# Designed miniproteins, single chains, continued (3): the designs that were tried, part 99

Each design is a single chain, and the fold is of that chain. pLDDT is the mean over its residues in the fold that is shown.

## One batch from the design tools (miniprotein)

Design m11663
Fold by ESMFold2-Fast:
Structure m11663 (fold): chain A 64 residues (1-64)
Amino acid sequence: PALSAEQEARNAAYRPLVKAASKAVEEGKGDESITVEVDGKTYTVTFSRDANGNVVVSGVEAEE
């Protein structure tokens, strides 16, 4: 089955999340966001650190 546009935005964001997570660890930051485009729509993917310091996706917002 086809992924939803939100799921595709999360997947497209996954690679830069690894780089952003490494940078956030070095800078002592827990929160970051990145912007991705899926099917001509722009999405902002937000992530944060959990209590164990792991990077998790906390939200996806569509440009309307």
Scores: mean pLDDT 62

Design m11664
Fold by ESMFold2-Fast:
Structure m11664 (fold): chain A 89 residues (1-89)
Amino acid sequence: MEEAEKYLKKAEEYLKKAREAIEKGNIDEAEEYLKKAEEYLREARRSIQRLVAAGKLDEAAELLKRYEALEKELQELRSKIQKMKKEKE
């Protein structure tokens, strides 16, 4: 329970930092933040699976919806970085 929330919060923080770095043109920094966010999302998913195994289905469902929203944002930011890398600076 607490682990999944912790990992999702960290993923949110790193996605926010990645977006800020993208806005400033710091592509390398943005890529590092996205890598961190992806790592935390993987850990969150594993923790959610543990909640399912423990019978906490309601908590797992709520956290999974949040996970899916963050995964979508991660993909959107990754697409922005790819575009910026093609154009260079």
Scores: mean pLDDT 82

Design m11665
Fold by ESMFold2-Fast:
Structure m11665 (fold): chain A 67 residues (1-67)
Amino acid sequence: SELEKEILFALAVMAAALGNTDVAIRIAKELEKMGYKEEAIFVLELAAENSTGEDAEKARKYLEELK
């Protein structure tokens, strides 16, 4: 549903901003599976920007898969 998407997107953005990259990636993958590709891409870009090393690489790998 639209409401479910909005809640998941908000949670993913907060996770990315707090440096919880693995949670942000997991929620982004769920958003993509629900058909919300643009929202998933935004979350993955934010997660990559707010992380370093292995976490940033994981975010970039999923971003590459979507784009």
Scores: mean pLDDT 84

Design m11666
Fold by ESMFold2-Fast:
Structure m11666 (fold): chain A 55 residues (1-55)
Amino acid sequence: SNEEFRKKVREIWEEYQKTGDLEKALEKLRELAEEFGLSEEDIDTILRVFEHEAA
């Protein structure tokens, strides 16, 4: 569900806040989005937003 996806995205973000490992966070986020069946376009959008927020 969208709620489960958002919770897992939050977990990835919280781990990134603790570790500073952006590459690992982006890899986990891509895998999560693929698992939830997002399109390549949606995955690229989510990764760009995450990377921008991380900067």
Scores: mean pLDDT 83

Design m11667
Fold by ESMFold2-Fast:
Structure m11667 (fold): chain A 60 residues (1-60)
Amino acid sequence: SSREAQRTVVRLIENGITNRLELKGRLSLIFRDKSDREAGFEFLDRYLKDPEKALKEAGL
């Protein structure tokens, strides 16, 4: 699900993965569904820009 993709972004960053390309690569391996993957990528870009706002908007 799109929400699960967003939660996965937070978990990967909390586990010390900070490189955007590595994060996108890991999301692509975990989420085979295009809409879930795109939701993860969109959330990642928002989170890297403003973590607090991204978490609030996603309800995380």
Scores: mean pLDDT 84

Design m11668
Fold by ESMFold2-Fast:
Order: C-alpha cells, then sequence, then structure tokens
Structure m11668 (fold): chain A 106 residues (1-106)
C-alpha cells in the first residue's frame, strides 16, 4: 500500500537510514509501475528512474525542488487517478530524501 510505504520512507529519513530509505523508494517505484498499463510500464519506469536520480544527485535545494516537480509531473501524466494527498505526501518525502542525500554528501 502506497500510503504505508510513504510513512515508512519518512521514518527511515528521520533516522537518516539511507539504505532503508532506498529500499522503500524501490518498493514505491515498483508499486507505481504496477499501476500503469502494460504498454507504458517501461517508459514510466525509465522516467521515474531519471527523476529519482536527479533528486539524489542534486547539488542544492533548488535542484531538489525542480527534480521533485518533475516527479510530480510524471505522477500526474501516468497516474492521474492517484489521490492528490498521496501525490503530495510522496513528493514531500522525496524532497526530504534529497535534502538528506545533499547533507550526507562529502
Amino acid sequence: KLEELIEELKEAIKKKDIEKAEEIINEIVELLISMVPEDKKEEFGLELAEALFAIVTAENEEEIEKAAERFRELLDKYLPDLPEELKEKLVEALKEFGLLMLEERP
């Protein structure tokens, strides 16, 4: 369930457990891909991976915001029926993860 995974992700981020957060993000991605039609799974998966890579490799908060906005656009494009509250919670959690990754970078 997406809502449960988002809450687990937020807890992992609070604990600065990057490894656990990455595992949960992978589970979320797999769940999201499972929700789209078969002929769009590969395209959506690639675009999600690109947006997530942009979040985790961002050099500042502005880049995290832009990458998270791109991720939100993908949710709206491929999963328009997904509740807005869940989209907002997921994007917020990914921004928090991006900030954690920026903090832990040498």
Scores: mean pLDDT 84

Design m11669
Fold by ESMFold2-Fast:
Structure m11669 (fold): chain A 72 residues (1-72)
Amino acid sequence: MDEAEARAADILRAAREAVGEPGLLEILREVVEDPEAGIRRLAEAAGVDVAALSEAEREALVRLARSILEEV
């Protein structure tokens, strides 16, 4: 697992702790449908500055969101 994917996983875990699983799934659907808006909302839930995220980390967040939603 690369560093960007590890960081994305940490952000998802922090967001889940803040909003719960139903709230996280709603945010992940937005990440897939509108990545710019969804990633901003996810970063807010995780307490992370969206401007501090690299392009690789943003791409990893979209990939992980798709993967999680495919399992549901």
Scores: mean pLDDT 82

Design m11670
Fold by ESMFold2-Fast:
Structure m11670 (fold): chain A 105 residues (1-105)
Amino acid sequence: MTVGELLTRHPEVRRHVAEGARAYQDGDVDAALEHFKRAVDLAIEAGEERLAVSIATFGVQALKDAGQVEKAREFGDEYVAKFRERGLEEASDAIRAGMEAVLAG
């Protein structure tokens, strides 16, 4: 199943991703961050680990593109820790790798 198909199956996750992207485009980085965090948390609650990692990685990329490199690292590190706390070690490793790739480019 693609990330797009997963978003279609989880309308609340899709709503927060869309609202986060809009806030980001409007320059409201803090509102964008809150929506992306809620989207990731909802994806985790739904058991959609791949979707959660994809949204978290997108949030890191969006913050980096906004010039908020420190906030991007803090956001990524928050979800590395949160996934680990929930026993989601593969998801934790995936978001760490995704954050490192985004921040290296």
Scores: mean pLDDT 82

Design m11671
Fold by ESMFold2-Fast:
Structure m11671 (fold): chain A 61 residues (1-61)
Amino acid sequence: MENLKKAEEYEKQFRAALEAGAPVADVARLVTKTVYWYLKAGDEEKAQRVAEEGARALAAR
């Protein structure tokens, strides 16, 4: 439960960072934290989705 809430919190920060045009390093950090917490929560599907979205966003920079 706590791990899932933490992952959701970082995912919100990741989306906000993308909208704000944050530096690549900040976006990468948020993607890594979001994926880590979703994996700890046992949500492999959400972890994979965020990892793919993050990779695409970073490649577009």
Scores: mean pLDDT 81

Design m11672
Fold by ESMFold2-Fast:
Structure m11672 (fold): chain A 78 residues (1-78)
Amino acid sequence: SKELEEIRKKLEEYVKKFKELAKTLSVEELEELLKKTKELKEEIPEIAEKLGKPEEGKLAEETAEKLIKEIEEVLKEK
């Protein structure tokens, strides 16, 4: 659905933007972003179920997981 596709695109933009800004973010800001991204990932299955689009939901979840891993890797290096 359009809603899940927009969520996926927004997450992909966050991944791209995060790589450019990661060095300027504090540990606290990175931890907050990680928390919010994990919360969004948990909400995606419910949105996908309501829209009847589990495959699109899985793609959005995988994009959120990629962002989570990027944030965790930056945190490990601090």
Scores: mean pLDDT 75

Design m11673
Fold by ESMFold2-Fast:
Structure m11673 (fold): chain A 65 residues (1-65)
Amino acid sequence: SAEIEKLKEELKKKDEAAYNFFLEVEKNIRSQLPEDLSEEEKLKLFTAQMNRFIEEASKVGLLEV
């Protein structure tokens, strides 16, 4: 998602610790994706799970930039 990449770039510029945390979450979500899905299906599921994380983190103020 373009929105996910844009948020990632903003965190990289403003808060290196939050950026690194974001990368760890991204890596963990990616590692949990079903291996039997196509690359397109994996990207869709990854995007949905990342958006879910961003919503939850925003509610508790973890990704305020």
Scores: mean pLDDT 76

Design m11674
Fold by ESMFold2-Fast:
Structure m11674 (fold): chain A 65 residues (1-65)
Amino acid sequence: SEREKVALLAALDILAVAAGAKEVRREGDTIILYLEEDTPETRNDVAGMRENAAKMGWKLEVHLL
């Protein structure tokens, strides 16, 4: 539902900040994370976000700056 999608986006925004993301954007059903550095720690956090997003019907894309 739309309510669930809004809650997921808010949760993903918080997690992306915790993972060191510089920016989080939304394009349709895709959530885009912009990372300044790709480390094992950020990869683990992103993997969890990707799994949760997919379960709710969202796509997650990660870009390095």
Scores: mean pLDDT 76

Design m11675
Fold by ESMFold2-Fast:
Structure m11675 (fold): chain A 61 residues (1-61)
Amino acid sequence: SAEEAEELFLKGLVALKQGDLETANKYFREAAEIDREAFKRAFDRYTNDPELLAELLKKHG
């Protein structure tokens, strides 16, 4: 589902922030395979809003 894809994408971002590239790549791949459109929307949202991304990463990692 879109919700599952977004959750996995966010877990990937947290792993990426922590320097865990293998875990980040795993979550990004799983998110894209579940719902590519939801993955793209999440990517666009967080890439185009650096303040939102910074707040998310501060809260989760």
Scores: mean pLDDT 78

Design m11676
Fold by ESMFold2-Fast:
Structure m11676 (fold): chain A 58 residues (1-58)
Amino acid sequence: SAEEGVARAEELVREANAALAAGDRETALKLYEEAIRAASSDPVLQALIRAELARVRA
């Protein structure tokens, strides 16, 4: 469901942030990409996650 997708995306973002804090950029980038897919029903959330992904890639 859309609600489950958003909840999953939020969990994946938390895991991505934890991986990034631990210095594991590769894992963080993969988790952000998975979070974008999970947030398919929420374009605003997808845009926010994409912005974070772009920041980390810079």
Scores: mean pLDDT 87

Design m11679
Fold by ESMFold2-Fast:
Structure m11679 (fold): chain A 92 residues (1-92)
Amino acid sequence: VKELLEEAERLLEKAREALAAGRLEEAERHLEEAEKVLLELGKKLGVELEAEEVIGLARIEIGVGKIVGREAEGLARAIDLLEEFLKELEKR
């Protein structure tokens, strides 16, 4: 569990750094990798449905951002959602 928490944190940090540098495609790739790690964490901690719901919301934010021409904003919201979920998992 600890190793997966550290990996998710690292991937979200990479996504945020890429976003800050204007590398939107790179940010989205790191975010997709973080989603996979968070889903595995959710399964191991017995909160898989909560993990799937948060990941779904993050994907909606990315999709809406692309549709309305605010892709960077959508990615930032997705990162925020996944970071808050990771903090909640760290308490368990």
Scores: mean pLDDT 85

Design m11680
Fold by ESMFold2-Fast:
Structure m11680 (fold): chain A 47 residues (1-47)
Amino acid sequence: TKKIIDEGKKKIDENIEKAKKETDLNERQKYYNEMLTTLIDTRKKTG
Protein backbone atom coordinates (compact mmCIF):
# COMPACT_ATOMS: atom_id res chain seq x y z
CA THR A 1 0.00 0.00 0.00
CA LYS A 2 2.99 2.36 0.39
CA LYS A 3 3.11 2.77 -3.40
CA ILE A 4 -0.55 3.85 -3.46
CA ILE A 5 0.09 6.34 -0.63
CA ASP A 6 3.14 7.78 -2.42
CA GLU A 7 1.16 8.17 -5.67
CA GLY A 8 -1.66 9.87 -3.78
CA LYS A 9 0.73 12.34 -2.13
CA LYS A 10 2.31 13.18 -5.48
CA LYS A 11 -1.10 13.84 -7.05
CA ILE A 12 -2.11 16.01 -4.09
CA ASP A 13 1.13 18.03 -4.35
CA GLU A 14 0.59 18.53 -8.10
CA ASN A 15 -2.92 19.88 -7.50
CA ILE A 16 -1.63 22.23 -4.75
CA GLU A 17 0.87 23.68 -7.25
CA LYS A 18 -1.86 24.12 -9.88
CA ALA A 19 -4.16 25.80 -7.33
CA LYS A 20 -1.38 28.24 -6.32
CA LYS A 21 -0.91 29.30 -9.96
CA GLU A 22 -4.65 29.58 -10.68
CA THR A 23 -6.32 32.97 -10.12
CA ASP A 24 -9.87 31.83 -11.03
CA LEU A 25 -11.65 30.81 -7.81
CA ASN A 26 -13.85 28.24 -9.58
CA GLU A 27 -10.82 26.52 -11.17
CA ARG A 28 -8.96 26.60 -7.83
CA GLN A 29 -11.95 24.85 -6.21
CA LYS A 30 -11.68 22.10 -8.85
CA TYR A 31 -8.04 21.50 -7.86
CA TYR A 32 -8.97 21.43 -4.16
CA ASN A 33 -11.77 18.96 -4.95
CA GLU A 34 -9.28 16.76 -6.85
CA MET A 35 -7.03 16.83 -3.77
CA LEU A 36 -9.89 15.79 -1.47
CA THR A 37 -11.04 13.06 -3.86
CA THR A 38 -7.48 11.71 -4.12
CA LEU A 39 -7.13 11.70 -0.33
CA ILE A 40 -10.46 9.87 0.14
CA ASP A 41 -9.66 7.33 -2.61
CA THR A 42 -6.20 6.69 -1.14
CA ARG A 43 -7.73 6.09 2.30
CA LYS A 44 -10.31 3.67 0.83
CA LYS A 45 -7.61 1.70 -1.01
CA THR A 46 -5.31 1.49 2.04
CA GLY A 47 -7.99 1.04 4.74
Scores: mean pLDDT 77

Design m11681
Fold by ESMFold2-Fast:
Structure m11681 (fold): chain A 70 residues (1-70)
Amino acid sequence: SEKEKKLAELRRKAREISQQLFNETDPEKQKKLLEELKKIYDEMAEIANDPLVRQLLERTLKYEEELVKK
């Protein structure tokens, strides 16, 4: 389905950005990557329309923010 294809694309993009974010040392680039990741996670949560999925994605984003925030 279109929904499943879109989720797969967003998951791929999220993985790529998350990997870049973990290896990024420039604070401005980290901020931009986090903003992109937030947008992707929000889209995934909306498509999934599942409160547990939303909570999981929000928790994941918060963890990533804590790791890179200086």
Scores: mean pLDDT 80

Design m11682
Fold by ESMFold2-Fast:
Structure m11682 (fold): chain A 77 residues (1-77)
Amino acid sequence: MRAAIEAALAAGRAAALAELEAEVARNPMPAEAVELLRRALELAEEAMRAKAEGREEEARRLYEKARELAAEAARIM
């Protein structure tokens, strides 16, 4: 089970990163915004892992941080 969840999360992250890279290629954005979006994706992945493991409060906290980073990226773009 854990290995299957890890594989699914890795596949989802790879797809999200590929979409981000394609967007940056079409509309170049500040490196700071790109870094914040990458960090937000990492936190979202960790939140999904925490949720899958039954750590509901930790998952909620990680999603909140991911949203904050994404909002900061949007502010500086």
Scores: mean pLDDT 72

Design m11683
Fold by ESMFold2-Fast:
Structure m11683 (fold): chain A 62 residues (1-62)
Amino acid sequence: SEAFLKAGKAAFKNGDYRTAIAAYEKADPNNPEAQRLLGEAYRKMGEFEKADEWYKKADELE
């Protein structure tokens, strides 16, 4: 959903990475933009392995 993607981006910009992750997960699960943004949020939280998994998923759909 476009609304969840926008909500997640707003939370991310405010440094609320947990809320951003929850919002991105509620967006379209096959949306490569949402998957890339999940990777960015996990990277900001120091979850580098999880971030790399999401980047890989996004690349498969682009």
Scores: mean pLDDT 80

Design m11684
Fold by ESMFold2-Fast:
Structure m11684 (fold): chain A 80 residues (1-80)
Amino acid sequence: SLEELIARSNELIDKLVEAGVITPEEGEALKRAAREDPSVAMVALAVIERINPEKAQQVKETIDELYETLRRAEELRLAA
């Protein structure tokens, strides 16, 4: 469900905060974006990767899963 995908995206965002890729405040902003508009969250995630590519590379699997989760959430929103 869309709600399950948003819950999973929140878990993945928390992993980015734990890894120090983003601040807790940035993590909360990204969670709000994911819930309101997953496409905006995907754009924000791309900016995060460009700002700190070395740290992003260290958690690439988490970032890749987050993109896939957000893409699926947007697909469900468009289908509704």
Scores: mean pLDDT 84

Design m11685
Fold by ESMFold2-Fast:
Structure m11685 (fold): chain A 70 residues (1-70)
Amino acid sequence: SSAEVHYNAGLALEKLGELHEKAGNLDLAIEAYEKAAAAFAKAGDHEKALEAAVRAGVLSLKLAVEKVTA
């Protein structure tokens, strides 16, 4: 089903986000989590979509702090 395809895409993007976050690639991690949130939303998994969106938001704040303290 299309929902299953979107859910699996969300899981893959969430894992990509985790790998980039662990590597310190905050910009790429934010992008991956935002894409994961969109994929989970399309799958109808609003809880996972919100979780991924919140994670992207937290990392966006970290990146913004780095820019103003540079």
Scores: mean pLDDT 88

Design m11686
Fold by ESMFold2-Fast:
Structure m11686 (fold): chain A 64 residues (1-64)
Amino acid sequence: EELRKELLKKIAEILNVIGDKIDLELKYEKGEISEEEYKEKMKELDEEEKKLREELKKLDEKLG
């Protein structure tokens, strides 16, 4: 049960990062941020998502 709760929490963290990426995309489409700022922040969010997905995979392997 604890591992399942941790897995769900990690999925929620990944979904939050995806939400931030979508918000950043919308701000860029609206012209609220520069292309340079968009690329820099998107790269940062991509790195965060990658780390969270690796952690999720390790948790999933422990449950399966």
Scores: mean pLDDT 82

Design m11687
Fold by ESMFold2-Fast:
Structure m11687 (fold): chain A 57 residues (1-57)
Amino acid sequence: SAEALRAELDALEAALAAQRTALAQLEAAGADPAVLDRLRAQIAELEAAIAAVRAAL
């Protein structure tokens, strides 16, 4: 349903915002490159999921 898809979109957008904040903080702190790469991959997956849900709405 459109209501369920919008709820999923809200949850994905919240997760994306949290991951972007975490990435910015870890980049500023000079975190391990492998940790940064994992977060960038997770952000890319969330962005793809958001695009798919938006396309389905």
Scores: mean pLDDT 90

Design m11688
Fold by ESMFold2-Fast:
Structure m11688 (fold): chain A 68 residues (1-68)
Amino acid sequence: SAADEALAAEARRLLAEAERALAQGDVTKAQSLLGEAMRLVSRIRDRATREELLARLEALGQRVADAK
């Protein structure tokens, strides 16, 4: 749906920003952006898109945990 596409696009933007923040050593900003992305992903109804984004959140969340 258009709503799912909008949520997915915003979540992908937040994930890219979180990866950038983590690369720059800004762990606090990366955590904040991950939290926002998770909130958006939880609202996505399309299973394939949700699973894709959850996998990316999980991987980046692990990197954030390792950076602390």
Scores: mean pLDDT 87

Design m11689
Fold by ESMFold2-Fast:
Structure m11689 (fold): chain A 63 residues (1-63)
Amino acid sequence: MEKAEELAKKAREAIENGDINTALSYVAELARLARKLEAEGKTDEAKKVWQLVNELSHLVLDA
């Protein structure tokens, strides 16, 4: 979860700076992390990371 929280923080900072391309890159890395967690059977952790992906994707679209 620490890696997911760090990526989410960096994505939010990129959105605040108007760097939408960088924000999208961090959201993509979060999505890859969620898939990796699912492959490892860490379903609850994967769900939390997917929630971050969905939340940040909406912030990017509204920016």
Scores: mean pLDDT 82

Design m11690
Fold by ESMFold2-Fast:
Structure m11690 (fold): chain A 70 residues (1-70)
Amino acid sequence: MMSEEELLEKMKELLEKGIEAVENNDWETFKEIQKELIELDSELQEKGSEEVLEEAQKLKIEYKEKLDKL
């Protein structure tokens, strides 16, 4: 089971890869990344501290803004 810090780091990596996949028109990879992000978000909601959840929310907002610009 991953720690809160490991989950947050994994989320950062997946968000970056998601943007790259969209930029490269790699929709198969993007779909896989979205599935992993949903699973990670569920784990964070189950055991994440308030501070970690706030950081994760900030990352998700930035991710949506970047996707909207594409």
Scores: mean pLDDT 80

Design m11691
Fold by ESMFold2-Fast:
Structure m11691 (fold): chain A 77 residues (1-77)
Amino acid sequence: GMKEFEELFNKAKELIKQAVKALKEGKYDEAIKLAEQAVKLMDDAIKNTKISKEKKLELEIEKGIALLVLGVAKLLK
């Protein structure tokens, strides 16, 4: 449902925001953990929800951002 999508999308955005903050603070292990949580949340949502093509694209974009943050954190660790 729309409420489930909104709650999930907001949670993922918050995890990415926290991961970026941890990354900027040199807390690489924390950034990795938070980014991995965001990636898993998005991946599970893409696989398990009947959503519009447009909403699926929003999830895929956010997952891409989380994967980028994860990659940077792993490289800098």
Scores: mean pLDDT 84

Design m11692
Fold by ESMFold2-Fast:
Structure m11692 (fold): chain A 60 residues (1-60)
Amino acid sequence: AKEYVEKGEELLKQGDLLAAAEEYVKANELEPNKEYYLKAAELFKEAGDELAAEYYEKLA
């Protein structure tokens, strides 16, 4: 989980919102944590992927 969160943070610094969101989804798959799905949903929404954002927000 930690390595995926760290990769997501680096991708956020680069402005790659979609890739960052995907890394938070992977973090939750490895170590379930509601906050990871909420962060992924927020990032998908900012990237313009409202369907993915809604999906992960409901899973959280």
Scores: mean pLDDT 79

Design m11693
Fold by ESMFold2-Fast:
Structure m11693 (fold): chain A 83 residues (1-83)
Amino acid sequence: AKRVVLTPEQVSDSGTLAGQLLKAGVRPGALVRISSPGLAEPVTGTLVEVNADGVVLRMADGSERLLPISQLGQGPVTIEILS
């Protein structure tokens, strides 16, 4: 699995975050695990999109979860590509 670490500056806004994910090869449809100091626990899901509010993942139960940019930007973000 490919692992990417983003700094708070690289997740400062949705455009910068989307560009960093694209550069890292993280595309919509990728199964990812996201870890950050702003998250209580790592979140695993399929990447749906990056919008103005943050990262949207589709969870195993079929629900969508938004990870807010304000929460991700609290420290380094680790993204593991699982598929």
Scores: mean pLDDT 81

Design m11694
Fold by ESMFold2-Fast:
Structure m11694 (fold): chain A 55 residues (1-55)
Amino acid sequence: AKDEAGKLAREAVLDPSKREEKLKKIEEILKENFSEEEAEYLLGIIKDAIDEALS
């Protein structure tokens, strides 16, 4: 659900070594709960937020 995706996104920011693994889990959760188009859009936002947090 959205709460799980949010938790994984925070973990991806805090642990760079697990970031790719966490992003894959987020993508899987989003695809289960949203349409393919919505999942891609939300995943893009999450990736951008992680990149911004690292800047």
Scores: mean pLDDT 73

Design m11695
Fold by ESMFold2-Fast:
Structure m11695 (fold): chain A 61 residues (1-61)
Amino acid sequence: SDEEMQELFRRASLLIQALRDAGVPQDEIDRLTQRIVEALERKDIEGLRAIIEEMEGILAS
């Protein structure tokens, strides 16, 4: 749903900010951001969830 997509986008945006604050390299941030944009363009909820899980994994490491 559009509401689910908006909530996932909000979460992804917060994780991108957290990755920047954690000192993750800008080129990695740019790649993750591009993947988020592509998932949004395709309305790929499962793809966006996978990217979020990946970002959470980076922060947990």
Scores: mean pLDDT 87

Design m11696
Fold by ESMFold2-Fast:
Structure m11696 (fold): chain A 95 residues (1-95)
Amino acid sequence: SMLDSLSDEEKLKIFEERLEEQLKKDKEYVRKNTSDESEREKLIRLLEASKEFLLERFREKLEGKQFSPQEIIDEMRRRVREVEEEFEEEERKKR
């Protein structure tokens, strides 16, 4: 593959750039296809949190760390919950 000859730093940079491009497309899709403003904002925050999670996981993989599928799922659920709680708190402050 094109990645086989790259340094870990170069692999991380390429992965981050691809995640950023995908995030931009996903945000545009949500903005076009979600009519509810609150739901749209929540989905965009979840997409941003997902990018950060995937980037951290990829970095850890390059460092030789191994995780069970359950550990990955539990961490993802924790981050989703944090994003939802932060969104609800911000909505309360706007009232």
Scores: mean pLDDT 78

Design m11697
Fold by ESMFold2-Fast:
Parts: C-alpha cells; sequence; structure tokens
Structure m11697 (fold): chain A 93 residues (1-93)
C-alpha cells in the first residue's frame, strides 16, 4: 500500500516537471500530460489493478515522449522517475 502511494508521488513529480516545461512550449502537450495523470488517478481510485497498471505504463510512455520533444535531459530524469514509479506499483500489487 505505501509503495503504491510512493509510486504516485514519483509519477506526479515527473508529470509536474513535464507540464511546467511543456506549458512554455506547447500548452496542448501540457494538457495531454494532465489528462494522462488524471486517468492514472481515476484508475487507482475506481479501476482494477490491471487497469491502473495499464494507465500508469501509458502515462510513463507519454511523459518520456513529451519530455524528449522539449529537453533530452528532462526526458532522462522523467524516464528514471516513472520507471521507479512503475516498479513500486508492481511491488505493491
Amino acid sequence: MEKAREGLELLGEAANRVIEAAQKHDPELAQKVREALNEVTRAYRFGSVEEFLKKAKEAHKLLVEVARQIDPGLAAEVERLTEEAIKKFEEAL
């Protein structure tokens, strides 16, 4: 249970960094990241374990892709944070 919360905190941190960077370059990309994070949160609260993990992995892919378009250095950090988040989710389940 605590690992799932830690994973959500890591995913949220990665998403916030991407949103801040994307907002300066392309507000539409920032909105897509916000929507992906909202889907993960919704699946965590109301979905199945399988749905939550699927949405978390989809968010990981989107966050890395958006970050790569903006700043390659940010992409590497986002990939690290989101991979750690996924690992914590898998360990919690």
Scores: mean pLDDT 83

Design m11698
Fold by ESMFold2-Fast:
Structure m11698 (fold): chain A 57 residues (1-57)
Amino acid sequence: TLDDHIENLREIILKAGAASEEELKKMSEDELIELAGKVLAGSAERGREAARELARE
């Protein structure tokens, strides 16, 4: 459903560090979709980099 997709979009945004949980609560569904799309367009490189940084801790 759309709601299931929205939860996945929030997860993507949070993992990429593009927005905080507080910011996500204030965003509309359309804004979440737009931001997640931008994250996905640049996320493969940045997601791997972020995961490697987290693994160092």
Scores: mean pLDDT 68

Design m11699
Fold by ESMFold2-Fast:
Structure m11699 (fold): chain A 96 residues (1-96)
Amino acid sequence: SLAELVARAGAALRRARADPEAPLSEEERETLAAWLRAVAEALPNPQVREVALRAAEALAAARTGAEALRVLLKMGAEAAAIDEDGFAAAVEAVVA
């Protein structure tokens, strides 16, 4: 379910923040990528959606928590440059 995917992605992100140098498991990488692909489907702006989809591919290849966090930070900056308000609304929707 989407709720289970969101919960698992949240757990993976908390672990990445707690120990950024620790290697991500294949399951954690796939979970983060799947979560961001689901988020992308909800984004109304096609340019922001493409930024999120590229970030999802990068998350699937991230070796460490630090790499995953850098992907998300870069994605956030690129999305905000295209549609700051729409990106903020999408982040709110994912947390809710």
Scores: mean pLDDT 80

